# Designed miniproteins, single chains, continued (3): the designs that were tried, part 44

Each design is a single chain, and the fold is of that chain. pLDDT is the mean over its residues in the fold that is shown.

## One batch from the design tools (miniprotein)

Design m9510
Fold by ESMFold2-Fast:
Structure m9510 (fold): chain A 67 residues (1-67)
Amino acid sequence: MVAELEAELRRLSRAGDLASAYELAKQAIENGEISVDQALELGRRFLAEGDHGAALAAYLAAQEALK
């Protein structure tokens, strides 16, 4: 579920593990667990909450999926 992914991305970002956060978001898009639009929406919500690491991971994963 998107909520489980959101919680794990937040946990990894708070731990300073941005590489694992990025890889998790990328795998979720590649596996069809979330769409690119859902990843962008997650990034927007994280940015609004001040979680810049989780926002960056979500945005970069979405950007790579668009290539």
Scores: mean pLDDT 82

Design m9511
Fold by ESMFold2-Fast:
Structure m9511 (fold): chain A 99 residues (1-99)
Amino acid sequence: LSLGELVERFKEAFPGTIDSEDLELLLEALEKSPDGRVTLEDLIKLVNEKYGPNPGAEERARELHREADKDGDGTIDEAELRALLRERARELNAPELLD
């Protein structure tokens, strides 16, 4: 499955949840990245574009980037987003969404 198809399955299973919103946000940021890597600055910029100036949304973006950046290199790639998606699916007791 493509990354977009995995995110869509997650959104269908958990509509309107913060988990679905987080994964959709990361997918959008990754799709807009010319290098296939999302920096914290890219994610904050996208959040501000979607929600306007909102300190809570910016802090959520910082926490999300920290969680998704599995290797600590300061960027999120497709593999890290897939890993986060699988982690969130397991936490929500629905690992089968990604099979």
Scores: mean pLDDT 78

Design m9512
Fold by ESMFold2-Fast:
Structure m9512 (fold): chain A 66 residues (1-66)
Amino acid sequence: ELEKLVQDVVNALFSHELGSEEQKEAVREVLKGLSKETRDAIIARLEKLGVPKEKIDFFRKIADEL
């Protein structure tokens, strides 16, 4: 389950331009209903996978707005 969520987040972050409405909507959809612990686990996995800091920071900003 966590691996699927991480893949959904990676797809949301990389399939759209940074900061676009489409990217925000895709990220919000993946974050919907997730606990803080699950969100933190996703962030840790993104960092381990070498996802650029700018994209991880964007994900954090959207998560913080929820």
Scores: mean pLDDT 79

Design m9513
Fold by ESMFold2-Fast:
Structure m9513 (fold): chain A 65 residues (1-65)
Amino acid sequence: DELMKEASIAMMEILATIAGAKEFRVEGDTVVISGIEDEEVAKELKKQAEKLAENAGMKLEVEIE
């Protein structure tokens, strides 16, 4: 569902912003979140965002630095 996909992307972007991510990108059916400095914050973000991505039929990539 396109509406569910858009809502999930918006929520993932909000979570990425709160987590301090430097980059949020959507490439086809993949959401890429990168530039998170804290490993524990990145782990929690991945856990929360992964369910949103799965519900929307999208892939999620989270990069720690």
Scores: mean pLDDT 80

Design m9514
Fold by ESMFold2-Fast:
Structure m9514 (fold): chain A 87 residues (1-87)
Amino acid sequence: TQVLEQLSKIRELILEKFPDDVELLAELDSVVELVKTTPSSKLDQSTLTLLESLETLVSDSSSTPLDISNQLGVLSLHLAVKKVVPD
């Protein structure tokens, strides 16, 4: 739940900064889908750390859409691995 709330905040920041970047928003929405399909027990501190890094990056005025896309890719891979590992 907190993870999804943080992603919603990040999405609003991306919409404010890069409103015409529909590809970046679609990439973020893919990460949201991965979070929704991941058991909450696997949304651990490492996932929260990556989300905090992403929020910091999106909030930084020097960050480009490419920087954000790269960080979303890292988070997406992390979540995909977490989803397939048994508890």
Scores: mean pLDDT 79

Design m9515
Fold by ESMFold2-Fast:
Structure m9515 (fold): chain A 80 residues (1-80)
Amino acid sequence: GEEELERLKRELKERLVEELLSLGVPEELAREIAEKVIEMLSEEELEKLLSKPLGELLTALKVLNPEAAQFIADAVEAAR
């Protein structure tokens, strides 16, 4: 349902922000990237990504949604 989709979006956004912060991305940029990426993903993709172990989210994203993964890579490189 809608409530489940919103829960999945919140959980993935939080995890993506944490992974980006661990890569040295500033908090404000990490939040902006995560918000945009969440809007690119379907409910099925959100569920599959959240099933992955810690540290494998970005690798799994490259397989499930290459456009979202490329957006993250480009945004991170632009901030260096």
Scores: mean pLDDT 80

Design m9516
Fold by ESMFold2-Fast:
Structure m9516 (fold): chain A 84 residues (1-84)
Amino acid sequence: MKIIVVVPITDIEALEELNKLVAEGKATAEELPGGFVKYVLPDTPEVRAIVDKFVDEGKLKKEEFKGHRVYAAPSGLPLARATL
């Protein structure tokens, strides 16, 4: 199963943490319209810990859509659904 994360480009902390996984070849990143970035990540305990932390901080909302785990900023959630 894959985890999909959509974050605004203004969330520098989330971008830095997710871009480290991209640099390690563990994830992919795609720029979306309206100043968002979409990440596709493996469903691992490490990735779950990162995204659950951002949900606990109120930065991301968790949703299951079309059999994928989706984590998105509330303003980015319609865009995250549209890219699936």
Scores: mean pLDDT 79

Design m9517
Fold by ESMFold2-Fast:
Structure m9517 (fold): chain A 79 residues (1-79)
Amino acid sequence: MSKEERERLKKLAVEQGKEKGLTPEQIDEAIRLIDELDKLDVEGTRAAVNGDYETAKKYSEKAKEIRQKLKELGIELPL
């Protein structure tokens, strides 16, 4: 994702977290998960461009796990 998209997602996570009464620690966790999603997107795209589909699949699977953790926190993002 782009830097601006990542910053927008973090802002949405903070806003949703405050609305749902999440603790500051839970909001910080959501922000960390969004940063990890960006890292996985960058590395997965690099692997796919290089024809390393096995590595790209691995990063895609990790991204699914992170999306699930965000849902468990009650954070709904369009990802």
Scores: mean pLDDT 80

Design m9518
Fold by ESMFold2-Fast:
Structure m9518 (fold): chain A 81 residues (1-81)
Amino acid sequence: MSEEEIIERAKRAVETLIRTAKSEEELAQQVRILAEILVKEIKDEKVALKVLDAMRELLREQGKEKALEEVERIIEQLKKK
């Protein structure tokens, strides 16, 4: 799977979570779980960071502040390694 394809799939997953989550708190929890799975499965740290950055950008554009904060926290943890 290409880097571009992984990014596109992650964005679609986040869009689905935004549509289906019943609360901002549920969305934040689900987005956090998705981001943690993606970091674990994507062994290339550079690719993982690009995927998380795309998720962050989408959440920022949609005004999903709590979910955005969860993704930013994971990005910072990954950069600190």
Scores: mean pLDDT 83

Design m9519
Fold by ESMFold2-Fast:
Structure m9519 (fold): chain A 99 residues (1-99)
Amino acid sequence: STREERAQAALERARATSEAAARALEALARLRELIRRGAPAEEIAEVLKEAIEEAIRLGLEDAKFFTTEEGKEEAIKEIEESDLPEEVKKRLIEAVKLI
């Protein structure tokens, strides 16, 4: 590839990464608000599903891993090892199981 072609590809990757980061921050803000409002696990699960589908659409194919049993087990482990309150952990684990 030419230098110009490589520069164009790098800019396109940077834009995709920036959009993915912005969408991830929006999803985290929505998730945080649902947790604060005491939303049911089913509603949290829908937001997580939407975030995973959006990540896949934006080229983060690895996000599809979190729809597998292995990915769910890894997510549950990270939730259990987090500093979140026990009530919040329980609801997030239930939400992950609904994905």
Scores: mean pLDDT 75

Design m9520
Fold by ESMFold2-Fast:
Parts: structure tokens; sequence; C-alpha cells
Structure m9520 (fold): chain A 100 residues (1-100)
């Protein structure tokens, strides 16, 4: 289930790209959205993945605003746990929206 993948995204940082590839399948995204992420930190990989996912899925303005808020937290050196929890929420909203 998606919730299990989101939990692993927080708990298994060494497998971030593998987990993102599985999340991409749940979102109906091509493998290209995870291309080139293996050389990034886990947080950077997640942020870049979300930026690509938002574009591919033509996400709502609400989700785009939440991504902008996440980027602001990242650039202001917010705690990694806060960034990961907000990223998890954005992924859940993308999954809900893709079926509408």
Amino acid sequence: KLDELLERLINDPEKTVEILREIAKYLGLPDEVVEGLEDLSPVEAIIKFLARAVVYLNASEEIKKELDELLTLYFNDAPEDEILQRAKEIIKKLYEEKKK
C-alpha cells in the first residue's frame, strides 16, 4: 500500500530512489521521474521527485502551493523530519487527485 511506502521513505533513507520508483507507479508516473536521483541526498531526491510529479500530473494550485511551502522549509534549513512529513502529505494528495 502507498502508506507503507511513505513510512519506508522516512525510515529507509538508503532506499529513497527505490521507494520513489514504487511511489511513481502508484501515481501513474513514468520511470523517468526518478531518473538521476541516485546521486542526490534523500531529501533532495524527494523534492526533485515532487517537482516532476506535480508537472506530470498537472496538479492543482493547492498542491503546487504546498510544494512551494516545502521548498521554503528546505531552503531555510528546517528539520529533515518536518520536510519528510510534509512531502508524505503532498504525495498522498497527489494520489487522491490523480483519480479525479
Scores: mean pLDDT 83

Design m9521
Fold by ESMFold2-Fast:
Structure m9521 (fold): chain A 59 residues (1-59)
Amino acid sequence: DVDSQLQTADLGLQSARQGLQQADQMIQDPSQRDKGLQMRQDAQTLTDQLTQLRDDALS
């Protein structure tokens, strides 16, 4: 269902954006920097996957 896929992708992209913001804050803290860098990479990968899913649904 295209509408369901678009809604899931949009919600996921919002969550990934929040994850990137949190990761950026963690990177500013030396005690959490490595965790923040990992979260940023994971959130970026998720964003790429969800963008592809959204593009596929719109095609």
Scores: mean pLDDT 81

Design m9522
Fold by ESMFold2-Fast:
Structure m9522 (fold): chain A 68 residues (1-68)
Amino acid sequence: SKIEEALEKLKELARELLTELGTPVASVKNAVDSLIERLKKEGFVSEEEAEKIKKEVHEYIDKVAKEL
């Protein structure tokens, strides 16, 4: 699904920012939130879908950060 594809791409971006660039967790979450808000504004995802993607990606970011 488009939601699953967006979720995987956002997780990949978040992992690269955390591991390769050493970006702070708060900054990575802000970048992800900005991208999700853009997708919602452009009509690619509903408000409910945006909230679900945000939650899943934030949980993934926290998990990756704990492994560093």
Scores: mean pLDDT 84

Design m9523
Fold by ESMFold2-Fast:
Structure m9523 (fold): chain A 87 residues (1-87)
Amino acid sequence: SMEDFEKSLENILKWAEENLSETAVKVVKEAIEKLKEAVRKGETSREKLQELVDEARKKIDEEVKDEAERRAAYTLIQLAAEEAYKL
């Protein structure tokens, strides 16, 4: 449901804010906002959502220097996309 989707995104962002650097949090938050916008527009195909995940991974690679944080950010963005796939 949309309610479950929104709650899952809130939980992902909360975990990021508690565990990651401000730079990593910013990239994760931007990815989540783009994902929410895609869902709002009805652009929920696996192809469109994967495109957003791939764009976010590129930004993580450019902005987040710590390897462990990059892996965590990749995981969070993938989890957010998987929640959108359930809609």
Scores: mean pLDDT 84

Design m9524
Fold by ESMFold2-Fast:
Structure m9524 (fold): chain A 110 residues (1-110)
Amino acid sequence: SPEEIKEEIKKELEDVIAEYEEFIAKSTNEELRAVLREQKAKYEELLKKMDDLSPEELLDEYIKLEVETSERLDAVFPGLSPEERRMAILLEATEGIHRIRAYVLKKELE
C-alpha cells in the first residue's frame, strides 16, 4: 500500500542517516567527511518533507539522491585509506540495494 511504501522508505532514510553519522565520526579524510555531511543533510531534508510527497514523488527523490550519493562517493574514492574505501563500498552497496528496492516499489505502484 502507499502507506507501507512510505513507512519502508522512512525506515531506510533513518538507517542511512544513522550510518552516515557513524562514518563521519570514524573518517579522517576531509573530502569523504564533506560528502557524507552534505548527503546526510539531503537525506534529512527528504525525511522532513516526505509526508508532503506522494509515494511516486518520494521514490523519485529517493532514487535521485541515491544516484547522486553513489557518484559523489566514486569521485572521492582514489584519495581514501583502505578502511575508508571499505566504508565507501559498504555505503554504495547499501544504497544500491535501496535503489533496486525503490525501482521495484515504483513498478508495483503502476
Scores: mean pLDDT 83

Design m9525
Fold by ESMFold2-Fast:
Structure m9525 (fold): chain A 95 residues (1-95)
Amino acid sequence: SEAKRKEGEKLIEEGKKLSLPTEYVEETSRQLEKEGRTLAGAEPPEEMREYVEYFMQAAKKLAAENPELPPELAPLKVLEIGKELIEKGKKILAS
């Protein structure tokens, strides 16, 4: 149905937003780890601030929900969640 298609598309869009800054977040996380710092301590470029801000909010929530997870690892977990949302959305659209 059309309603199901819109739901699937929204899920895919949400997942893409969580994984959108893949290159930037991955490179930034690795550089900060070399300096013994967390991603939360980095200032993103103004050009990417809107994209990274959405992603970083999700990473902070994930870290708070998982007390054993270092903040540096939360961005990688969020990327994985984003991919899962995209796959779930695709399954809804394919059904």
Scores: mean pLDDT 70

Design m9526
Fold by ESMFold2-Fast:
Structure m9526 (fold): chain A 135 residues (1-135)
Amino acid sequence: SGEKYGIAGQIYLAIKEAKLKEKKGDNLGAAETYLLVAQSYYSLGDYDKAIEYAEKSIELAEKEDSVDAKIVLGRAHEVIGRAYATQGKLEEAIEHYRRAIEAYTEALEQKPEDKGAERALERTTERLRELEAQA
């Protein structure tokens, strides 16, 4: 049938996919899928769920020693930092932006030509500077 899932149904299916990837030992794939779940909850204004799923993404990505895993770590910490900043928790936001910078820096140490990681580092460094000026 032509049944279409709403955003809640899409998130539910993504969580199921991430859990299946975890069971298969695909730590990076699961981390990437949980990051998409976290970003989706952030877009819905559910900052607590955004943080919860970004933390799951971090736990899995930390098990991997690859450029892609370091980029996932950085992006997950950015989601948590953005969620805390939106909630007015500036010190917690600053800590997670610092962790994102560390992850992107490590990615660039392994792959200096990664323009995505370079742009992410620049964006995150600017955002950290803005938050520190408000703290």
Scores: mean pLDDT 90

Design m9527
Fold by ESMFold2-Fast:
Structure m9527 (fold): chain A 54 residues (1-54)
Amino acid sequence: TPVLTPGDSLEELLDAVLAAVREGRITKEQARAVIDSVDDPELRERYRARLDAL
């Protein structure tokens, strides 16, 4: 994306966390801990659902 909004950096980091789980670099539990530390409830719920789908 040529334009970065304030929300893009956090979503990119969370996407990287999910990618790390898919590659086996981190566990789902470690990824959940990172996601749960996010105080944005919409991002937290969305990424928890994506993590559970992995």
Scores: mean pLDDT 76

Design m9528
Fold by ESMFold2-Fast:
Structure m9528 (fold): chain A 99 residues (1-99)
Amino acid sequence: MSNKTKAAVLSTSIGLLAAAAEYEKPEDWQALADAILDLSKELAEELEKLGASDKDIKEIRDLGKKLAEAVRNGDFDEAKKLATELIKKADKAIKESEE
């Protein structure tokens, strides 16, 4: 069982939640933001286990925080942009891990 699969599933799940957020009621945006933040933390932990660089781990954590804030504030265009960047950074870190 590869930790790469877990990291890929987590980054994909974050992307799906960010895409779906615009269809939620404003009172539920905080709960979605919290879910995205928690998944981003789990993603960073799985990437750390894969030996990802401190720089890549920090970038994932920072993007996750910004993405959660965008969702909480109803800025769905920014959320989609941030989710795309987070997925790209996660994919790069997974490929560099050479498990």
Scores: mean pLDDT 84

Design m9529
Fold by ESMFold2-Fast:
Structure m9529 (fold): chain A 88 residues (1-88)
Amino acid sequence: SELEEIIKKLEELAEEAEELAKKNKGKVGILYDQVAALARMARAIIKRALSVHGDSPDLVQDAQNLLDLVEKVYEEVKKEVEEILKKE
């Protein structure tokens, strides 16, 4: 299902960000931990909505919008990390 795919993508993004946080210290690690936390919160919101309201096209759209937001934040964090590492 589309919701299952969105939930899976958020879990995979959270796991990737958590691994990057473990490999980095200081501000870079903190930024990746924040992305992981955001992805896990987004996933929890979607799962709660699904459990309370059931599956619907509106929930799929809201879930996709939430995934898109998390992905956008992750890309901005990657850009900030590049600038931090460049300035060292």
Scores: mean pLDDT 87

Design m9530
Fold by ESMFold2-Fast:
Structure m9530 (fold): chain A 61 residues (1-61)
Amino acid sequence: PFVTVRLAGGRELELEVEPGATLAEALGPLLAALGRRLKPEFRDARVTPAPIDLEAVSEPA
């Protein structure tokens, strides 16, 4: 399935993710590239069909 990710500056992209993937698994490479990490409360969260606000779920690494 696909999930919409909202980036800083109002940009959006779609990621193809495996069913049941965690946010850490789905967003890991993107967050690393941006120098960010998941906030602790989202580390075990699973991807849902709802759009993901990257700034809401992550913090600077």
Scores: mean pLDDT 79

Design m9531
Fold by ESMFold2-Fast:
Structure m9531 (fold): chain A 85 residues (1-85)
Amino acid sequence: SAALEAARKPLDEAYEKGYKAGIDDAKRNNLKYSEKLIQQYQDKAAQLQAQLNEALSNSSPGEELLKLAYELGYAQGLLDYLKSV
């Protein structure tokens, strides 16, 4: 459990950083509610989640895992913002 928690922490931090960046970028760009954009980012988040799961299963380099976690967070942040406006 300690080893899994240690491995998870950097990915959680990358996701959180991405999530905040996604919200900040959506807000800065004055993005408005759009069902089309919501669908696009839902699809993007699903694709990134699948890629992250695959990369984890294949023992991919940590740098790749961090990038995927950040990008997933970013897409989810944008999604949550779009649903809130």
Scores: mean pLDDT 82

Design m9532
Fold by ESMFold2-Fast:
Structure m9532 (fold): chain A 60 residues (1-60)
Amino acid sequence: MTVTVTVSGYSSAADGALALYRGEEALVDGKPARIDGSKIEDVRVLSATATSLTAQVTLS
């Protein structure tokens, strides 16, 4: 399964990806949710701004 995730307050791919793996709060397909980091197979960064990171996340 693949979902689009936006993490606010992170301006680097490393910080945003770590937050996702830790199950921190994010927008999953535009909806506030958390992802189980143990189910993440891949994180592909789509865009990063000064205040947010958007990534495509592949789940097992």
Scores: mean pLDDT 72

Design m9533
Fold by ESMFold2-Fast:
Structure m9533 (fold): chain A 83 residues (1-83)
Amino acid sequence: LTEEARKLTEEAREAAREAARALAAGDLEAALKHGERALELGDKALKLAKADPNAPTEVILEAGVAAGLGGIVLGLAKYLLSK
């Protein structure tokens, strides 16, 4: 569980970086897709980390941060697309 959570967290962080770059470039469609992936992967990582009672706090926090960043970029992309 913890090892899978770490892998998903890393993938979520990469997706969040892709989403942020797309957002900065004005590619709202790409920002939306990458942001959704970051949020999905980060949320899954957080659930897996929390399911392991022996998971280090660092793993849980990193997963939560990755999910949060994905959610922020996704929210911004959706807001801009709804305009």
Scores: mean pLDDT 79

Design m9534
Fold by ESMFold2-Fast:
Structure m9534 (fold): chain A 57 residues (1-57)
Amino acid sequence: ASGREIAAAAQRLGDGGLATAVGMETRAGKSAEEALRTALDSGAASEEQVRRAVELA
């Protein structure tokens, strides 16, 4: 899934922190994988929130 699709899925799930982090990082030119890694490392999202957003996207 693209970073845009993952951000949209996170927003639909109510995970606004993940949606914002992925949206910002992908707009900065990072891949979806890099954006997700940054969100996890910064504490903006848990591994379970990332899994649910990726599965929904």
Scores: mean pLDDT 82

Design m9535
Fold by ESMFold2-Fast:
Structure m9535 (fold): chain A 77 residues (1-77)
Amino acid sequence: SFIETIKKSVEKNLELAREYEKKGDLNLAKLYRGIAEGLVLIAIGVLNVIRRVHSSDAATVAEVDAEIAQLDALLAE
């Protein structure tokens, strides 16, 4: 699914960021964290468009809102 593909990409980039941070390469760590954040923002932007297009479909709106919440959670503490 779309969210699963983005979620895996975000998680992989966050793992790379942590590995480079552990090695003391703060520039590469910052780059990979930035990529992860950018992917989440793009995905949420696309999901908001889908939500707007399907605004009369309560089931689709609920599904999209759940997917946005999952993506936001990846960047939370």
Scores: mean pLDDT 84

Design m9536
Fold by ESMFold2-Fast:
Structure m9536 (fold): chain A 95 residues (1-95)
Amino acid sequence: SPEEERERALRLAGEHSKKGMDELLTMIKNKTPKSELESFKKQRVQELRDTLRREGFSEQDVEMSVSTFENVLDFVLNGNYGGAYRQLNSLTNLP
Protein backbone atom coordinates (compact mmCIF):
# COMPACT_ATOMS: atom_id res chain seq x y z
CA SER A 1 0.00 0.00 0.00
CA PRO A 2 1.12 3.65 -0.33
CA GLU A 3 1.26 3.84 3.49
CA GLU A 4 3.53 0.76 3.73
CA GLU A 5 5.83 2.17 1.01
CA ARG A 6 6.05 5.50 2.88
CA GLU A 7 6.83 3.65 6.14
CA ARG A 8 9.63 1.74 4.36
CA ALA A 9 11.11 4.99 3.01
CA LEU A 10 10.89 6.57 6.49
CA ARG A 11 12.62 3.52 8.04
CA LEU A 12 15.54 4.00 5.62
CA ALA A 13 15.55 7.71 6.51
CA GLY A 14 15.61 6.69 10.20
CA GLU A 15 18.67 4.47 9.66
CA HIS A 16 20.46 7.30 7.80
CA SER A 17 19.33 9.80 10.49
CA LYS A 18 20.78 7.72 13.34
CA LYS A 19 24.10 7.25 11.52
CA GLY A 20 24.25 10.87 10.30
CA MET A 21 23.36 12.24 13.74
CA ASP A 22 26.03 10.08 15.43
CA GLU A 23 28.67 11.18 12.89
CA LEU A 24 27.63 14.86 13.07
CA LEU A 25 27.72 14.84 16.90
CA THR A 26 31.24 13.33 16.76
CA MET A 27 32.34 16.09 14.34
CA ILE A 28 30.89 18.77 16.67
CA LYS A 29 32.64 17.19 19.69
CA ASN A 30 35.91 17.31 17.68
CA LYS A 31 35.29 21.04 16.96
CA THR A 32 34.92 20.60 13.19
CA PRO A 33 34.35 23.98 11.44
CA LYS A 34 30.73 24.97 10.66
CA SER A 35 31.47 25.00 6.90
CA GLU A 36 32.53 21.32 7.05
CA LEU A 37 29.42 20.42 9.12
CA GLU A 38 27.23 22.08 6.44
CA SER A 39 29.10 20.20 3.67
CA PHE A 40 28.60 16.93 5.58
CA LYS A 41 24.84 17.63 5.82
CA LYS A 42 24.54 18.39 2.08
CA GLN A 43 26.48 15.23 1.16
CA ARG A 44 24.41 12.96 3.46
CA VAL A 45 21.12 14.50 2.24
CA GLN A 46 22.13 13.86 -1.39
CA GLU A 47 23.25 10.27 -0.56
CA LEU A 48 19.83 9.50 1.01
CA ARG A 49 17.98 11.09 -1.95
CA ASP A 50 20.00 9.02 -4.43
CA THR A 51 19.50 5.82 -2.38
CA LEU A 52 15.71 6.27 -2.15
CA ARG A 53 15.42 7.04 -5.89
CA ARG A 54 17.55 3.97 -6.72
CA GLU A 55 15.25 1.86 -4.49
CA GLY A 56 12.30 3.02 -6.64
CA PHE A 57 10.38 5.11 -4.10
CA SER A 58 7.98 7.79 -5.41
CA GLU A 59 9.23 11.40 -5.52
CA GLN A 60 6.64 12.24 -2.82
CA ASP A 61 8.06 9.56 -0.48
CA VAL A 62 11.64 10.60 -1.38
CA GLU A 63 10.94 14.29 -0.59
CA MET A 64 9.13 13.45 2.67
CA SER A 65 11.92 11.13 3.86
CA VAL A 66 14.78 13.44 2.80
CA SER A 67 13.04 16.44 4.45
CA THR A 68 12.63 14.46 7.70
CA PHE A 69 16.30 13.37 7.63
CA GLU A 70 17.49 16.96 6.90
CA ASN A 71 15.39 18.20 9.85
CA VAL A 72 17.21 15.78 12.22
CA LEU A 73 20.60 17.11 11.09
CA ASP A 74 19.39 20.75 11.21
CA PHE A 75 18.20 20.26 14.82
CA VAL A 76 21.72 19.01 15.70
CA LEU A 77 23.43 21.90 13.84
CA ASN A 78 21.21 24.41 15.70
CA GLY A 79 22.00 22.84 19.10
CA ASN A 80 18.42 21.54 19.49
CA TYR A 81 19.46 18.02 20.52
CA GLY A 82 16.05 17.33 22.10
CA GLY A 83 14.34 18.14 18.79
CA ALA A 84 16.78 15.90 16.90
CA TYR A 85 16.17 12.99 19.31
CA ARG A 86 12.36 13.35 19.12
CA GLN A 87 12.45 13.45 15.29
CA LEU A 88 14.77 10.40 15.20
CA ASN A 89 12.46 8.46 17.56
CA SER A 90 9.49 9.14 15.24
CA LEU A 91 11.47 7.42 12.42
CA THR A 92 12.89 4.48 14.42
CA ASN A 93 9.64 3.50 16.22
CA LEU A 94 7.68 2.86 13.02
CA PRO A 95 5.71 -0.44 12.88
Scores: mean pLDDT 84

Design m9537
Fold by ESMFold2-Fast:
Structure m9537 (fold): chain A 71 residues (1-71)
Amino acid sequence: MSKEAVAEAARRALLEMGVPEDFAQRFADDITAAESAEEVLAVGDKYAEEAPPELQPVVRGISRAAAELLA
């Protein structure tokens, strides 16, 4: 699975969880734009800080999955 496919799956999953479309789309776009595993993890940390506590583990989990594809 490509990083882009993980980003799209993440966007859909977040929308299903009731996350605003703007947040889900920005998160997916930033993951897609990231060029390294370190950048993907940084995106995950950034969006986790903006997310409600219940979504923080989900956001970080998604970024870890995407980062593993680049490592």
Scores: mean pLDDT 80

Design m9538
Fold by ESMFold2-Fast:
Structure m9538 (fold): chain A 60 residues (1-60)
Amino acid sequence: SEAKKLGEEAKELFDELNKMVRENVAKGYTTEEEAKKMIELARKYQETVDQLYELGKAKQ
């Protein structure tokens, strides 16, 4: 289903973002390139979650 695919995409994006956050916390700093990548991952995650929400809302 579309919801299953979006859920899998959201999980992958969340896992990648979480890994980057953990690595940055461990080293105590974030580079500009890392910050940009994390912002992009967070944006994609939010878009995927919003699509899941709208898909659910359309059925109610």
Scores: mean pLDDT 81

Design m9539
Fold by ESMFold2-Fast:
Structure m9539 (fold): chain A 74 residues (1-74)
Amino acid sequence: SDMEVLNATLRRLKELYERFEEAVRNGDVEAAKKAVEEMKELIRELAARIPELQPLVEPMIKELDEYYEEKLAA
């Protein structure tokens, strides 16, 4: 069901966010970049499955890119 897909995706996004934070803390730029790219892919996959989320995709991707740049610049 769409709800099961949404719940699974949100859980995986949380896990990827935790990996991103750990990579930033360790100065592992490649791991941080990989985590953010996987998060972006999951958001796009979710919107493809649940079209009502499509208007949120570009704003969320932009926020992730800005957050990634901010964290790596610190």
Scores: mean pLDDT 80

Design m9540
Fold by ESMFold2-Fast:
Structure m9540 (fold): chain A 73 residues (1-73)
Amino acid sequence: SKAKEYIKKAEEYLAKGREALRAGDRKAAVTHLQQAISYLKLAYENATSEEEKKQVEELKREVDELLREVGEL
């Protein structure tokens, strides 16, 4: 489904955000995490099941934790 494709993209950008934070590149981390948020919004809008919505919510929680770490929350 389109939601699963967007979830996969969000996971890819979340992983890039984590790597950027580990490297100390806060600007790159914020950019990647913002991309992850954009894909999570698209995933939620295209979600057709409670399982897909739950996956988006869990990923959003992880993104928010990283944004808090970088000082953007």
Scores: mean pLDDT 87

Design m9541
Fold by ESMFold2-Fast:
Structure m9541 (fold): chain A 102 residues (1-102)
Amino acid sequence: MDFNKAQELTYLGSVALAKKDYEKAIELFEKAVDLVKYYPLAQAMLALAYALAGDNEKAIEQAKSLVDNGQLQTAEELAKELEKLGHTEVAKKIREMVAEAR
């Protein structure tokens, strides 16, 4: 099933992210999102990977997709993780989108 493959890709992407291999993490998370269109964890991890790679615009676009689909808790958790990692401006933008959606 596509979901099992998406979960495997998301796990492998998280391992790449932990190793700071952001390009590999992005590739793996993009594949996971492509397999399962409504997979909030994979979308959040993709946004995180984009932000860590310095692509703040793509990170915000992925976070906006989470917010627009009602995944407010997942978007908040993403913002909290980004703030802990020093990406405070991206985290602030995500929190503003969450606040406007509530």
Scores: mean pLDDT 84

Design m9542
Fold by ESMFold2-Fast:
Structure m9542 (fold): chain A 118 residues (1-118)
Amino acid sequence: ALKAAEEALEAAKKALEEAKKALKDGSQEEALKGAKAAAEGGSKASLAGQEAKKSGDEEGSKLGLRASMTGGVGAVAGGSGYAVAKSGGKGEDAAKTALEGAKAALEGAKLALEAAKK
């Protein structure tokens, strides 16, 4: 649980930096990288949250549920941004969606880390 949450946090931080670069560049290639990173970070945060939810502590279980849901939002947003960029959509639009996904992944990972410490 703790290791999964730490890995999710690192992935989310990387996704945030890649999404910021994609937004500045506006290119389809950078948007694909940022969106993929946001989807991966969000998925890791969601899985870490699910593991923390299985804890016997009621508070940790509630934090794990919130982490799973928030990480899931990040994964969906990242996946949507990736699909837009891959289908020839505007890189700036995909980058904005990737940035939103990366922010959700980061919040989810922080919640999963807090839950894993319980």
Scores: mean pLDDT 80

Design m9543
Fold by ESMFold2-Fast:
Structure m9543 (fold): chain A 99 residues (1-99)
Amino acid sequence: GATESSGGGTVKVGEPAAITVTNGMDKTLDLTLLMKDKATGETFIAGIAANAKPGEVRTLGAQPAKAGEYDVFGAGAEVATTNPAEAAGVGKPVTVTAY
């Protein structure tokens, strides 16, 4: 299974976009919310939801520091946080636009 994400939308720079993340895995995990700048390809950790049970839904904020378009997606705790672009168990991205 994969982590599912929903939400996003348009926000001002420095304002959080609400992202809901569902643990699609069969075990309790820390869920990592990843945010990728579509212009640069830079990916970073936007938030962590600790101890999410299977099927549990958490709401996290994705807060862009720069204007632009971002892909935001959830991943399980087994994701290497130093290489989030190579992560297994990554769900489909949600778009966040900052202006």
Scores: mean pLDDT 75

Design m9544
Fold by ESMFold2-Fast:
Structure m9544 (fold): chain A 68 residues (1-68)
Amino acid sequence: SSIHKEILRKIGEILAIIGEIFDLEQQIKQNPNDAALNAQLQAQIAALQAERQRLMAELRRLSEEYSA
């Protein structure tokens, strides 16, 4: 069904975001004295966390519709 494909797509998007956050956190650890870079990377992490929460909420809605 189309809803099953959408659930799998959302899971893939969430996993991709988790990977991006991990990579940005590693960049911060590798550049501990670069305050400007760290501020930029923290802002990107915050934006990705917000996107992750949005996708998680959508996934929950789709899962509830599919398992009802």
Scores: mean pLDDT 86

